# Designed miniproteins, single chains, continued (4): the designs that were tried, part 76

Each design is a single chain, and the fold is of that chain. pLDDT is the mean over its residues in the fold that is shown.

## One batch from the design tools (miniprotein)

Design m14598
Fold by ESMFold2-Fast:
Structure m14598 (fold): chain A 83 residues (1-83)
Amino acid sequence: PLPPLPEELRRALAGLEETVASLQRNIDALKENLKKAKDPKTQQSLKRKIAEAERMLQDAVAGGEDVLRRLAEKHGVPLEALR
């Protein structure tokens, strides 16, 4: 019974969800490689790559939320309707 979201806003949401899912898959793969790594140098390198990928995920979420807020305002949709 929620009213349908504007198509532009729905596409922006789908794009953000796809980006988040892609970055999360990359983080999961790096974490799996970390569990298999035996030498300390490889473990440290993988930990740094995981931290970088997690930062990229946080930045993508923050940037995506800003875009969604602006689109919600443009279309007169309350931000709460996206949550």
Scores: mean pLDDT 80

Design m14599
Fold by ESMFold2-Fast:
Structure m14599 (fold): chain A 75 residues (1-75)
Amino acid sequence: MAEEVVERATEQFLEQSKSVPREHVIELLEKGVEYAESSSSLEAYILAQVAARVAEALGDKELAERAREVAERIE
């Protein structure tokens, strides 16, 4: 199920990004959300959901909200 993929991807991304400066992680997520806004694929949905969860965990509420809105628009 897509939910399991999103949960696993979120955990792996957070683990792998521990050594990356928060600012660079946020920039990468912003680019990912921008890509997801231009697509309606399952991959774009997963990317938007992962970006929302990671941004929330990092304290970027504005990016988390934007990513959630993008995911809600993807069918």
Scores: mean pLDDT 79

Design m14600
Fold by ESMFold2-Fast:
Structure m14600 (fold): chain A 75 residues (1-75)
Amino acid sequence: MEKVRKELNEFLANIQKKAQEMLKQGVPLEEIERKIAEYAIPQLEKLAEEAEKAGDKELAESLRGLIEDLKEALA
């Protein structure tokens, strides 16, 4: 359980850094949002699966909800 939460926090920090880097390079915000969502979805799906295997169903459900929101944003 703790391992998945640590991996999630590290992943979110990395996503934030990636978004900041793209902004500094002049990438349009809409393009950054799409690229981040496309990159994040498979990683979040993996983390949700790991959370379920670890018995952290609450975290898994939260991650599933976030994945749905991101997929909606890409639609």
Scores: mean pLDDT 79

Design m14601
Fold by ESMFold2-Fast:
Structure m14601 (fold): chain A 76 residues (1-76)
Amino acid sequence: SLYEQLRKEAEEKVKGMTEEELIKFAREAASRLPSGGSQEAIDRIIETAKSKEDIKALAVDFLVQAGAAERVRARQ
């Protein structure tokens, strides 16, 4: 499925990233969400992540959601 492919690609991209790179990547991906909150709201979500693994999971989820939204828009 599209979601499985996007998740696999996102996991590969974040695999070697530092915590700082993951935070930057998560913010960038979240900014591409069509109905996302303000940058402040995104920052608060990232701040609630207590570990590098949680930040990595957030980055993957934002990438999958952004990629899916972009694909839906492209098909219209």
Scores: mean pLDDT 72

Design m14602
Fold by ESMFold2-Fast:
Structure m14602 (fold): chain A 99 residues (1-99)
Amino acid sequence: SMMQKLQRQYAIFLMSLGVLLSGMEFAYKLKNEQEFRNEVNAMIDVLEELKSLFPEFGPIVDEAIKKLKEKVKNKDFEGAIKVGRETLKKLVKKMNEWE
């Protein structure tokens, strides 16, 4: 069904965000600031694509992108990781409420 196809596509985005969050945590542990910024930029791109395909998640995406940009600008890399974790948690919760 169309609903099952949309749910599968959404799950792919959640998996991609999880991989990118792990990449951010790994880059932070290695003290590789450039790779950390690359992972954040990739996460922002995935979040923008998610919003394009699922506009109902727009408010969560817009808040996440704004906070990620603010944390990285302030070199608060631990704060950026926390934003990524909380965003993924909100998107998982939203999926359970999605009909």
Scores: mean pLDDT 87

Design m14603
Fold by ESMFold2-Fast:
Structure m14603 (fold): chain A 82 residues (1-82)
Amino acid sequence: SSRLQLAEQLLKQAQELRRQSIFYGAQSGLYRMKREAMKIGGTATPAEIAELDALADQYDAQAQQLLKQSQQLEEQARKLLS
């Protein structure tokens, strides 16, 4: 049916957004790890630490937004099949 086909397309789009969310979440994690390593090493300036924190927060925010969009598409697909 056309509704089933549309639901399948929405789920495929949701899966792609979920993959992108995982990628950005991983990037956020890498910046947090780099920040901790530099802090332990005692060579980083407060400005450098703040920049790494800002980058980690930005990637985390992007990951959360993509996850939210993915969940909205999954909900739309469910409603099409109800």
Scores: mean pLDDT 91

Design m14604
Fold by ESMFold2-Fast:
Structure m14604 (fold): chain A 92 residues (1-92)
Amino acid sequence: SELLEKIEELIEKKRKEIEGKTDLEVVKKALRELFEEAIKTYYDELVDEVARIMGISREKAREILERLRKLLSSPDVSPEKFRAFIAEVEKL
């Protein structure tokens, strides 16, 4: 997938920016910035890909991406919060 290749390039770019960093807070910030950049730059392509992969409407795909964006903008993202998000998505 061309979208997957573009996202892999963004991941590699962010990986290079944090290379040699040992601080978990720096890594967390880089992951949030990567996700925000990917959503901002490839929003329509991500909506189409999520809708296609999950077999859902573009409207539901946008809702999922917006919920994920809000989750990742939280400074206290936990595995429990991520599982709660997945459970909500499964109900859509």
Scores: mean pLDDT 72

Design m14605
Fold by ESMFold2-Fast:
Structure m14605 (fold): chain A 139 residues (1-139)
Amino acid sequence: MKISDEERIAGAEELIAWLEEVETRLKNEDFSMEEIKALIKEVFDRLLEFAEKYLPPTVVKFVKKQVEEIKKLIDNMTPENAKEDAEKILSLAERIATAVWLYLQINKEPLEVRRAVERLLDAFYRTLKIAKEKMEKLA
């Protein structure tokens, strides 16, 4: 089914709003290590859901592969490896953001769609960076 540009922009704005709420909660509330791990998984699940609804199958396949690798890192994370694994998670998140952005540029997607997705990727990365900093303080 061909999704409209307006629907893709609205979907990005909805996910941005949720990510900004998550960022605010991470700054103002106390979280356990297990709660932060669960929250990071939810961030990646929602990003994958956005990709499945609004992005091409080629991008979805790539995002899904990275998300599954990230979930394995989170599930196997111990206090001893938390810093190293959190750095790997951010590196994989940057690869997702770069791949999505490059695809939109190469495919000559409408400027307003590219701007909305760029703001989404910025919010996504910022939220994960804050979550990483919280995890490192608990380890």
Scores: mean pLDDT 85

Design m14606
Fold by ESMFold2-Fast:
Structure m14606 (fold): chain A 117 residues (1-117)
Amino acid sequence: SLSDLQAKIKAVDKQIVEEIKKLDKKTAGVAARLYQEFLQQVDAIWLQSLQALNDGTPVDQVFAQFQAQIDAALAAVEAQLRSVTKPEDEATTERVIALLREKAALLIEYFRLRLEQ
């Protein structure tokens, strides 16, 4: 349900924050900023999608655009995280990326269920 997905999203968010803290202090600061920018992009995509629904855009088109925009934001933050990672932090960065992918998938599923109501 929506409530279960909200709980999973919050749990993954906490895991992302904790994994970022394990990075080198300077890299952790950059990674935290990149994650915050990703969250701001997600919020903008969400609001834009709700506005498109209110303006009468077909539900299937809004969902397809939402998924594409979330996937694009995810790809961008993945590339940025890899570009700033030190060799010793590579394993931790890949865990952060895996959690970001999980969060993106949960956000897409949450939006899908919201549209079905």
Scores: mean pLDDT 90

Design m14607
Fold by ESMFold2-Fast:
Structure m14607 (fold): chain A 99 residues (1-99)
Amino acid sequence: MEKEINEKLIEAMKLLKDNTEENRKKAVEILLEVLKKLMKEEGFSEEYIEELLKLTKEALEKVLSDPEKLLLIMYVGLATIVAKKSLEEYREELNKVLE
């Protein structure tokens, strides 16, 4: 499982290097799959998973032209999952990145 996650993250990073909107959209899809898989492994509820993925997708779509903000959103998502933070805390951190 770790190998598959690492391979997907490397693929997403390669897509971000091409600096095209289409490749960034593909990277977003891969990153959302990684977050979903990690949340399932950590035992999060289906409702939590669906809401976090929705918030993350909406945020990432707003920053497709900014790879640095894209990476910051992913970092915030991963940190939220690892620290088992609430969705309210996640929304606040996402809003800071989008400012």
Scores: mean pLDDT 78

Design m14608
Fold by ESMFold2-Fast:
Structure m14608 (fold): chain A 70 residues (1-70)
Amino acid sequence: MEEIEKVRKEATELSQKALELARKNPDKADEIFKKLSEFLTKVGKAIYEGNVEEARKILEEMKKYLEKMS
């Protein structure tokens, strides 16, 4: 239960970072928004199913994506 709460918090933080990157890089905004949409769909499903392992994996992929775009 605690782990799902941490996943939700981290997903929110990553979403905010993605929106900030899109604002700073308007030429890449469409690409970032597409990735954010995929991320939210996948992580939302994992949270809904209580699949912490899948959720963490999705969070890590999004972190790596944002790190490369920064």
Scores: mean pLDDT 83

Design m14609
Fold by ESMFold2-Fast:
Structure m14609 (fold): chain A 65 residues (1-65)
Amino acid sequence: SHKEIRIGVALELEAVALGANVKTEIKDGKVVITGRVSEEQLEELRRFAEQLEKRTGVKIEIVEE
């Protein structure tokens, strides 16, 4: 879906702004974000993801490497 693609792009841009290198993919109507991140980067990405989930209704899953 177009919505999930836009969410994935927004998550990757936020990660870049935080200095993190992540990948996003769409699985089962969810956006899955995968990467190696610091605790501070993870907390900021989690807050951003929670706001996106609340606004869009699309589930976001964070998978640590």
Scores: mean pLDDT 83

Design m14610
Fold by ESMFold2-Fast:
Structure m14610 (fold): chain A 68 residues (1-68)
Amino acid sequence: GLTLAVEELTPEIIELAKKLGIKKIIVPKNADEQLVEQARAEGIEVLTVDDLLEAMKKEKPPIGYLSR
């Protein structure tokens, strides 16, 4: 699915994600918790940039070739 990274989480971004079928949003550490819960209630996974970087370090090797 598509992933959207934003500088600030807003209700408009949540609506845009729903309209575009985006199932994952990356937000800054200081994102409003109520908006994070609203996005999750709408079926959207919310991650911080830090969470995404840690996930990438675990799954993707540093500088490699991706085939397929």
Scores: mean pLDDT 71

Design m14611
Fold by ESMFold2-Fast:
Structure m14611 (fold): chain A 71 residues (1-71)
Amino acid sequence: SEAEKLRDEAIKYLKDNTRENLKKAGELIQELMELGADEEVAKVSEFARKYLKPIGAEDVAAVRADQAAAA
């Protein structure tokens, strides 16, 4: 599905764990959230926590919470 492709791309970017790739992963996660692909979003978020934890894994959760509050 399209959601699965977006998930795979986001995970690819997270694996390199650079600033540019982190931004791209964030954009793909937002697109998945707009699609309502909650299961795929959860999988990407779990991956992000594993790779970004030393720097900003909590920021990913905060962005999700802020979007829920804004909607």
Scores: mean pLDDT 67

Design m14612
Fold by ESMFold2-Fast:
Structure m14612 (fold): chain A 91 residues (1-91)
Amino acid sequence: MVKELIEKVNSEDVNEQLKAIEEAGKIEDEEERKEVLLAALESEFEDVRLAAVGQAGKIEDEEVRRELLEAALESEFEEVRRAAKAQLERL
């Protein structure tokens, strides 16, 4: 499952990448969810990276959530960095 979702996140189709992020949000194991979302944060598409930040904010494990948000702070997209900072300020 995780491998299949990472393959979808690496596709050239923004809609397929966004669907993979939505499906990742249903993974009960937050470490497995983190693997998919970390791959999504490397997407060429700003919308995909923003969706990954949104899903990271739903993670209950504070350490896993923080790791994802700190990865998002390294993004080339200013809006992605701003979204990650806003989420981290609530931790």
Scores: mean pLDDT 82

Design m14613
Fold by ESMFold2-Fast:
Structure m14613 (fold): chain A 72 residues (1-72)
Amino acid sequence: MSGVEVLYQSAQQVVKMADALEKKGHTEEAARLYEQAARLYDRVADLTTDPQLAQQARQLSAENRARADRLR
């Protein structure tokens, strides 16, 4: 897999972990993982040569940051 693909898959897995923690009421831990996922999506956007993937990754980064902020 390319480095970009690995980062994207890692971000998706971190979001799944954050979702599970949020469902269990561990909101601060979930917020930390949403912030981590946002940073991974930022790296995908910065490193990819695919403009569609860059746009999608920036949107997912923003959404995960907003979710983290709402949980604090």
Scores: mean pLDDT 86

Design m14614
Fold by ESMFold2-Fast:
Structure m14614 (fold): chain A 95 residues (1-95)
Amino acid sequence: MPEMTYDPRKLSDEQLIELIKTVIEVGKELGREDLVKKAQKILDEYENAKKLYKEGKLSGGQYRRRKDNLGTQVMNLAIELLELDPSTRSRLPPP
């Protein structure tokens, strides 16, 4: 069960947004403005994909693929923050 829940591509919309916000918050605290900007771009791309999906311009499969890619990108940023400050782990959303 835990192994199946650690896939960033299976994050809910709420979990994905929470993860992005956590990366922005921790990135600011650690002075990593580069990571903050990357996370903000991911958030913008997510909102755009969600809008296109609601407008019927993206299929469910296309929306899921974009969301999975964004989840992977933000998880990579979270890993970089964990390498800088291991206490970041307690602030990440549960799997």
Scores: mean pLDDT 75

Design m14615
Fold by ESMFold2-Fast:
Structure m14615 (fold): chain A 74 residues (1-74)
Amino acid sequence: IEEILKEIEKVLSQPVTPERIAKLNELIDELVKKINELISQRKAEFEARRKAMTPEQKAEIEKKVKDILNELKK
């Protein structure tokens, strides 16, 4: 993603030409594709985590969060 953003910035810093517009469109399409892949990956990871959690595991995480918050309230 960072490499694509750097290439987009480089193209944008140059004068506008048809070849440069074509390159910019290619880079934007590649960036959108990678963003969608990351969103899908994060969604799947979140759903897998949710599905794998039992009510007991959820309660345990809630307890740990509460304990940390209570320690911060000194």
Scores: mean pLDDT 72

Design m14616
Fold by ESMFold2-Fast:
Structure m14616 (fold): chain A 78 residues (1-78)
Amino acid sequence: GKLLTEMGSKPGGVAASLVLGDYEAGLSPEQIADNFISLYGSDAPYVLRRAAEVLEEAGFLEAAKHAREAAEIAEKKL
């Protein structure tokens, strides 16, 4: 849809799509954090914060909250 296309075009847009998929699959913030550490390493907290901003702008407030919690968990694990 247009939303996923716009998200993919913005900084963090691909990451936002991944967070939304993980959230809809029922993954916890810790599981999302672990996935992003695996994909992005030390950049995971930064990428998750950008994803949260994109999700919030798109109206996915609960997924954005999961992304922010995942960013805090990722920062503590690194």
Scores: mean pLDDT 78

Design m14617
Fold by ESMFold2-Fast:
Structure m14617 (fold): chain A 92 residues (1-92)
Amino acid sequence: MEKQKQAELYFENTRRAAEQMLRAAREGNVRAFATALDQAVELIKEAYELDKEIGEQSYKYLVEAARRAGEENPAVRPAAEAGIEKARKVME
């Protein structure tokens, strides 16, 4: 109950980080993209520790946002792939 609501807050913060990633990718700012992605990875870890289902949902959201960013700007693709792998590992 309480842990689920806290995990939902981490999910909302992951969505905000994903929005920052997409904005940075559109602006061609690969460094800002990587920073927002690293923030999203930490948020996914926190969500997953509280609620596995919400953590997995946060991960899926990140993967979709990273894929979209890589399609809009191929320059962020290597950072996106590395960040997705880091996020996958924090759920192991």
Scores: mean pLDDT 84

Design m14618
Fold by ESMFold2-Fast:
Structure m14618 (fold): chain A 97 residues (1-97)
Amino acid sequence: MPEVANLPEEERKKALEEKKKELYRETLGLMKTYNIPEELLKKFAKITGLDLSKIEALELSKEEQGAILAAVLNIAEREKNTEVLEIVLLLYDKLNK
């Protein structure tokens, strides 16, 4: 995000981590909306450090869903987080059927 690039390095890192957590929360909400198995929801929540009980199902357009999943996919690929990558690809498969 352009505005984050102008912050001090420590503030920039915090802003990027907060945006990453926001994307992960949205992904988990989409997983709930599409009835992804509970074991995968719990696994994703554990990997991302999110409280599953505080995440509500999200009803978004396919375009908004695609944007969120593309962003999370890019993060998982850059961080080489194979567990997040596998879950996001599974969700993509379900949403594009």
Scores: mean pLDDT 76

Design m14619
Fold by ESMFold2-Fast:
Structure m14619 (fold): chain A 98 residues (1-98)
Amino acid sequence: MEADSEYEQKAKELLSKLPFPAVQVAVVIKTLKEIIRKKISEQEEILKVFEESVAASLEELIAAMREALEQAEALADSPEARRRVAELRELLRELEAA
């Protein structure tokens, strides 16, 4: 399987499992960041400028995701909802590390 297709498929799969629009946008941004790193790694200057722009947007989304996660965690009464909150929490940790 091609790397680009794998990242795109992973983003779509995570999107379908997550209950919040803010999380979906953050997953897409993280996936795009990785795809761009692979394709523009040979053009380091362009990659740096793009990474700075993505980082600023990602920081705002991480803040929004934290707020949404806390609200969802308080409202998660079903096993399925709790599982999705756990997946979101793990994704948020990955985004903070990126």
Scores: mean pLDDT 57

Design m14620
Fold by ESMFold2-Fast:
Structure m14620 (fold): chain A 68 residues (1-68)
Amino acid sequence: MSVEEILQETKERLERRLRAGDLDGLKAVMMETVQTLFDQNVPQEQQDQMLLELQAHIDRVRAELAAE
């Protein structure tokens, strides 16, 4: 699986968990993603950038849900 595919699939999984109000599921997805990036030997600098993008996505979805 490519890094871009991991990022896209993780964003979709995080959005589903956030919309379901499943905070434990959200944490599980984040932990699984960190483990997957480590197992795929993704460089630390690239992992950090991807985690920042995932956090930005979480913040955006949370803001959209708070506005509803």
Scores: mean pLDDT 81

Design m14621
Fold by ESMFold2-Fast:
Parts: C-alpha cells; sequence; structure tokens
Structure m14621 (fold): chain A 79 residues (1-79)
C-alpha cells in the first residue's frame, strides 16, 4: 500500500528526529505527512469532499497545533 509505505517511512523519520533532539524536523515531517495524506485523499475521493472532511476534523480538534496542520493541508488543496 502506497500510504502504508509512506506512513512507515514518516514514522521512522520522526523516530530518528526525536532521537536526535531535532524538534523542528519532527514538526516538518508531521506537516509534510499531513499534506501528502490530504493530496492522496483528494486524488481518491475528490478535492471538495476531502476539504470538507479536513475542516470537520479541524473543528472537532481541541489541539491548536493539530488545527494549524489541518489548515495548512486545506490551503494546499485549495491552491
Amino acid sequence: SEWQAFLERAAAEVEAAIAAGDEEKVREIMEETAIRLAEGLAKKYGKEKTIEALREAAEESENEEEKEILEKAIKKLEE
């Protein structure tokens, strides 16, 4: 699975960045992963439906950092 392989790589890179104490790299990987997942979902289910789902997730989230990541993914899809 394309997404499973991507998530496995992202997880390994996050683990390596955490071990190195590279907080900026962890954030970068998280943002890139979210954008790439959103693009994959838009390819499969359509851009409009994916944006709706991401907005719903952002509204339901109690975590400000998570909301910011979701909003970046939404903006990427809208451009």
Scores: mean pLDDT 76

Design m14622
Fold by ESMFold2-Fast:
Structure m14622 (fold): chain A 69 residues (1-69)
Amino acid sequence: SSRIQRMLDSLRQLIEEVGGEFAAALAARELREAGAPEDLVTRLQEAMRAGDIETALRLAEEALRAAGL
């Protein structure tokens, strides 16, 4: 969906501006508010801390879909 793509683009932009770990923390808060499963949010933050940006973005997409976005 265009909403998911826009949110993923925003996450990519945040990673560039504030770094991956801080961007993941902000994204995690938004995803939890949207009702995303906690395991996907946790795995997203772990992937970002490990520097695995591609896995983190894939998990963010899954979390957004699971939240009904």
Scores: mean pLDDT 82

Design m14623
Fold by ESMFold2-Fast:
Structure m14623 (fold): chain A 86 residues (1-86)
Amino acid sequence: MEAEARALAEGLRRAAEEFRREAAELMARSSPEARAKLEELWAVVEPGLEEAIAAAEAGDLEAALEALRAMQEAAAPLAEELQALL
């Protein structure tokens, strides 16, 4: 369980780094409105990912998955608004 939790935490860190890189590239070529929505989306995604990583590092896979679900539910409407601006 601890090894699996560590693997999840490492995977989430890599996903966060990849998302940040992709978001920065997209933001550089986006309108001011789309950039504002990207920043708003990241303000929700970043703390959710940090919470999931912390739970996974603590060995609590259920808490990590719940944090990811809560993040996705909060991020979904912002992602839809961003899509409408692109």
Scores: mean pLDDT 78

Design m14624
Fold by ESMFold2-Fast:
Structure m14624 (fold): chain A 61 residues (1-61)
Amino acid sequence: MKVEVVERDGVPVVVVQIGDARAEFPYLSLELAQEAAEQARKVVEAHPEDSLEILKLAQSL
């Protein structure tokens, strides 16, 4: 399991990897990406099987 914030061409991206599943979520600012990464880490730790689906829902918040 891995959750990190990276920059791709000036865009902050939260990278989530759970087993074989990997997802990347772009954000408007580094601050938002860092907050989202903290939330994603907690979700992944609590719900490792459903975390990608939960994170997609969390992006709508």
Scores: mean pLDDT 72

Design m14625
Fold by ESMFold2-Fast:
Structure m14625 (fold): chain A 86 residues (1-86)
Amino acid sequence: SREIQIEALRQALEVLKRSSQEELHDAIKIYNSGKPVVHAPNSKATNETISAIKVLKQMGAPPLTTDTTKEEVIKHVEELLKRLEA
């Protein structure tokens, strides 16, 4: 439902705001590889950041790359929330 989607995006936004650029970079890399490896050496990704990226992808955010900044990802979440809450 719309309410579940809004809650999922709000939770993703909170996680992304707490995440570093390095955690976000590694989470996007892991997600795009199709390998949910939580024990990769030198990875800064957390299960929470990976889950947040998955939510964004499922809701039709623009393609995310390792060059995507934290500010850009947060903007995508805020735009999706604005559309759903309108």
Scores: mean pLDDT 74

Design m14626
Fold by ESMFold2-Fast:
Structure m14626 (fold): chain A 66 residues (1-66)
Amino acid sequence: SELEEILREIGGTLRSIGDIIDEGLAAGKARAEELEKERGLSKEERSEIIREGIAEALAKTEVKVP
């Protein structure tokens, strides 16, 4: 049925977005931890770096999708 196809597509999209967010979160957190060890970071700076990591991962995926 059409509903099953829609639900499958939504599920696939949510999983893909989740994987991208997880990758971006891991990369952003790793970068934030390195900078925190090197010069120290505020909670705001750390959150901003992590957010940028996620945004970069999402943007990279969107740019590669025609």
Scores: mean pLDDT 73

Design m14627
Fold by ESMFold2-Fast:
Structure m14627 (fold): chain A 85 residues (1-85)
Amino acid sequence: RELRLVPRPVPKVDPIDGKEGEFVALVSRSGRVEYVTLEAAAKLPPRSPVTGEPWRIALDLPAQPGEVAPEDAVPKLAEILRKRK
């Protein structure tokens, strides 16, 4: 972090500037991790506009900063994403 380490373009999926509260980590098939709010995730298309790959909920990864995301949010988010087209 001290050196010039510019990884692949920051995978900032759709400038999601919602409130910082309930975050969920979504993983694309390529292993890229994007952190979104629960509300933003509900509106997100099932496929990342950045990589073009379908989203997957990262059950093994901790949510990005914000307060700790509630465990109940994960299954609910999965259902919402499943209903999205």
Scores: mean pLDDT 45

Design m14628
Fold by ESMFold2-Fast:
Structure m14628 (fold): chain A 84 residues (1-84)
Amino acid sequence: KREELRKLILREIALKLRIIGLEFELERLKEELERLLADPNAPEEKIEELKEKIEKIEKELEKLEKELKEIEEKIAKLEEELGV
């Protein structure tokens, strides 16, 4: 069980890093979308493509955040069982 706790902590760190990376990517895409929306000559197809990319990243973030919560709950349970 202590070895399992170590593996979960490492997985938690990896998920947090992945989430941070996707949050930075999402911010960049949202900034690009704002620029395109401000440009009257921007093609609608490019705007829609960017919106789809943003939606996909948001969905991936939701899944990763759910996985992170599940891992945090498992860590908390194992810490209680191990008396730490």
Scores: mean pLDDT 84

Design m14629
Fold by ESMFold2-Fast:
Structure m14629 (fold): chain A 98 residues (1-98)
Amino acid sequence: MKEFKDRVKEISKEAAERMKSATPEERQKITLEAARRILELAEEMMEKEGLSKQEIIDLLKEILPETPTLAVTYTIFRLLADIIEEEIRKELEKRKLE
C-alpha cells in the first residue's frame, strides 16, 4: 500500500514538473497521461492484492492533498463512475426479472 501511494505521488510530481514549461494544450495531455498511468497502477493493485475500486479510491483520497495535479482527482472520478455504472447494471438486471 505505501509503495502504491509513493508511486502515485511520484507520477503526480513528475507531471507537475513537465507542466512548468508546457503550453495549456500540453498541460491537458500531461494531466490525462498521468491519470492513465495512475489508473493502470490501480488496476495492477486490484489484480495483485484483490483490492476493490472503493479501497483504491480511499487510498487515493488519503494522498490527494499531497499531489500537485488534477490527475489523482480525475482517477478518483473515473473509478467512482465505474462503481456507479456497475450498480446501475445490477439494478437494471434485477428489474428485468420483475
Scores: mean pLDDT 80

Design m14630
Fold by ESMFold2-Fast:
Structure m14630 (fold): chain A 80 residues (1-80)
Amino acid sequence: TPSDRLAAEIATLVRQAQQLEAQGRLDQAIQTHTQIIALLDERIALLRANNAPDTDIGVAQLQRAVQRTILQRLQQQRQQ
């Protein structure tokens, strides 16, 4: 499904972001987490449009909140 394709793309970007962070590539990691959040917003909208179970929507929202927290921390590190 389109939602499954977005989930797979998000998983790939999460792995990429972890590798960039491990390499100290903060700017690239920030860009990658920004892309992950955009795809999560798209996936949440798609799940809502297709009347997906509240549990599925909730999991995606939690994943978005985690990604936003990581992005904010990386942005703060970059400003120092």
Scores: mean pLDDT 89

Design m14631
Fold by ESMFold2-Fast:
Structure m14631 (fold): chain A 86 residues (1-86)
Amino acid sequence: LTRQLTFDDLLTEILRQSGFTTESATLLEILLHLHRYMLQNNLYSPEDDSIVDLRNTLLGEFFGKDTIDLRDLDAILAAIDSHVLE
């Protein structure tokens, strides 16, 4: 989790909107800033706080889905991997 990762333009913009301004990040830093993006944009489902509504958001483009379950770590990690350059 100490490996510095670089990322594509889409992930860069998402991280920047969550307050992350460096050119590289660890996997943990990426995860924390994705969570901040979700919190800042009020994307959590009112019926289930583990479900995130991604419709018409940059995260929707990032995950390629309208919704994501935060308990599905494999799906989250796969999406991050697809947008990481190293």
Scores: mean pLDDT 79

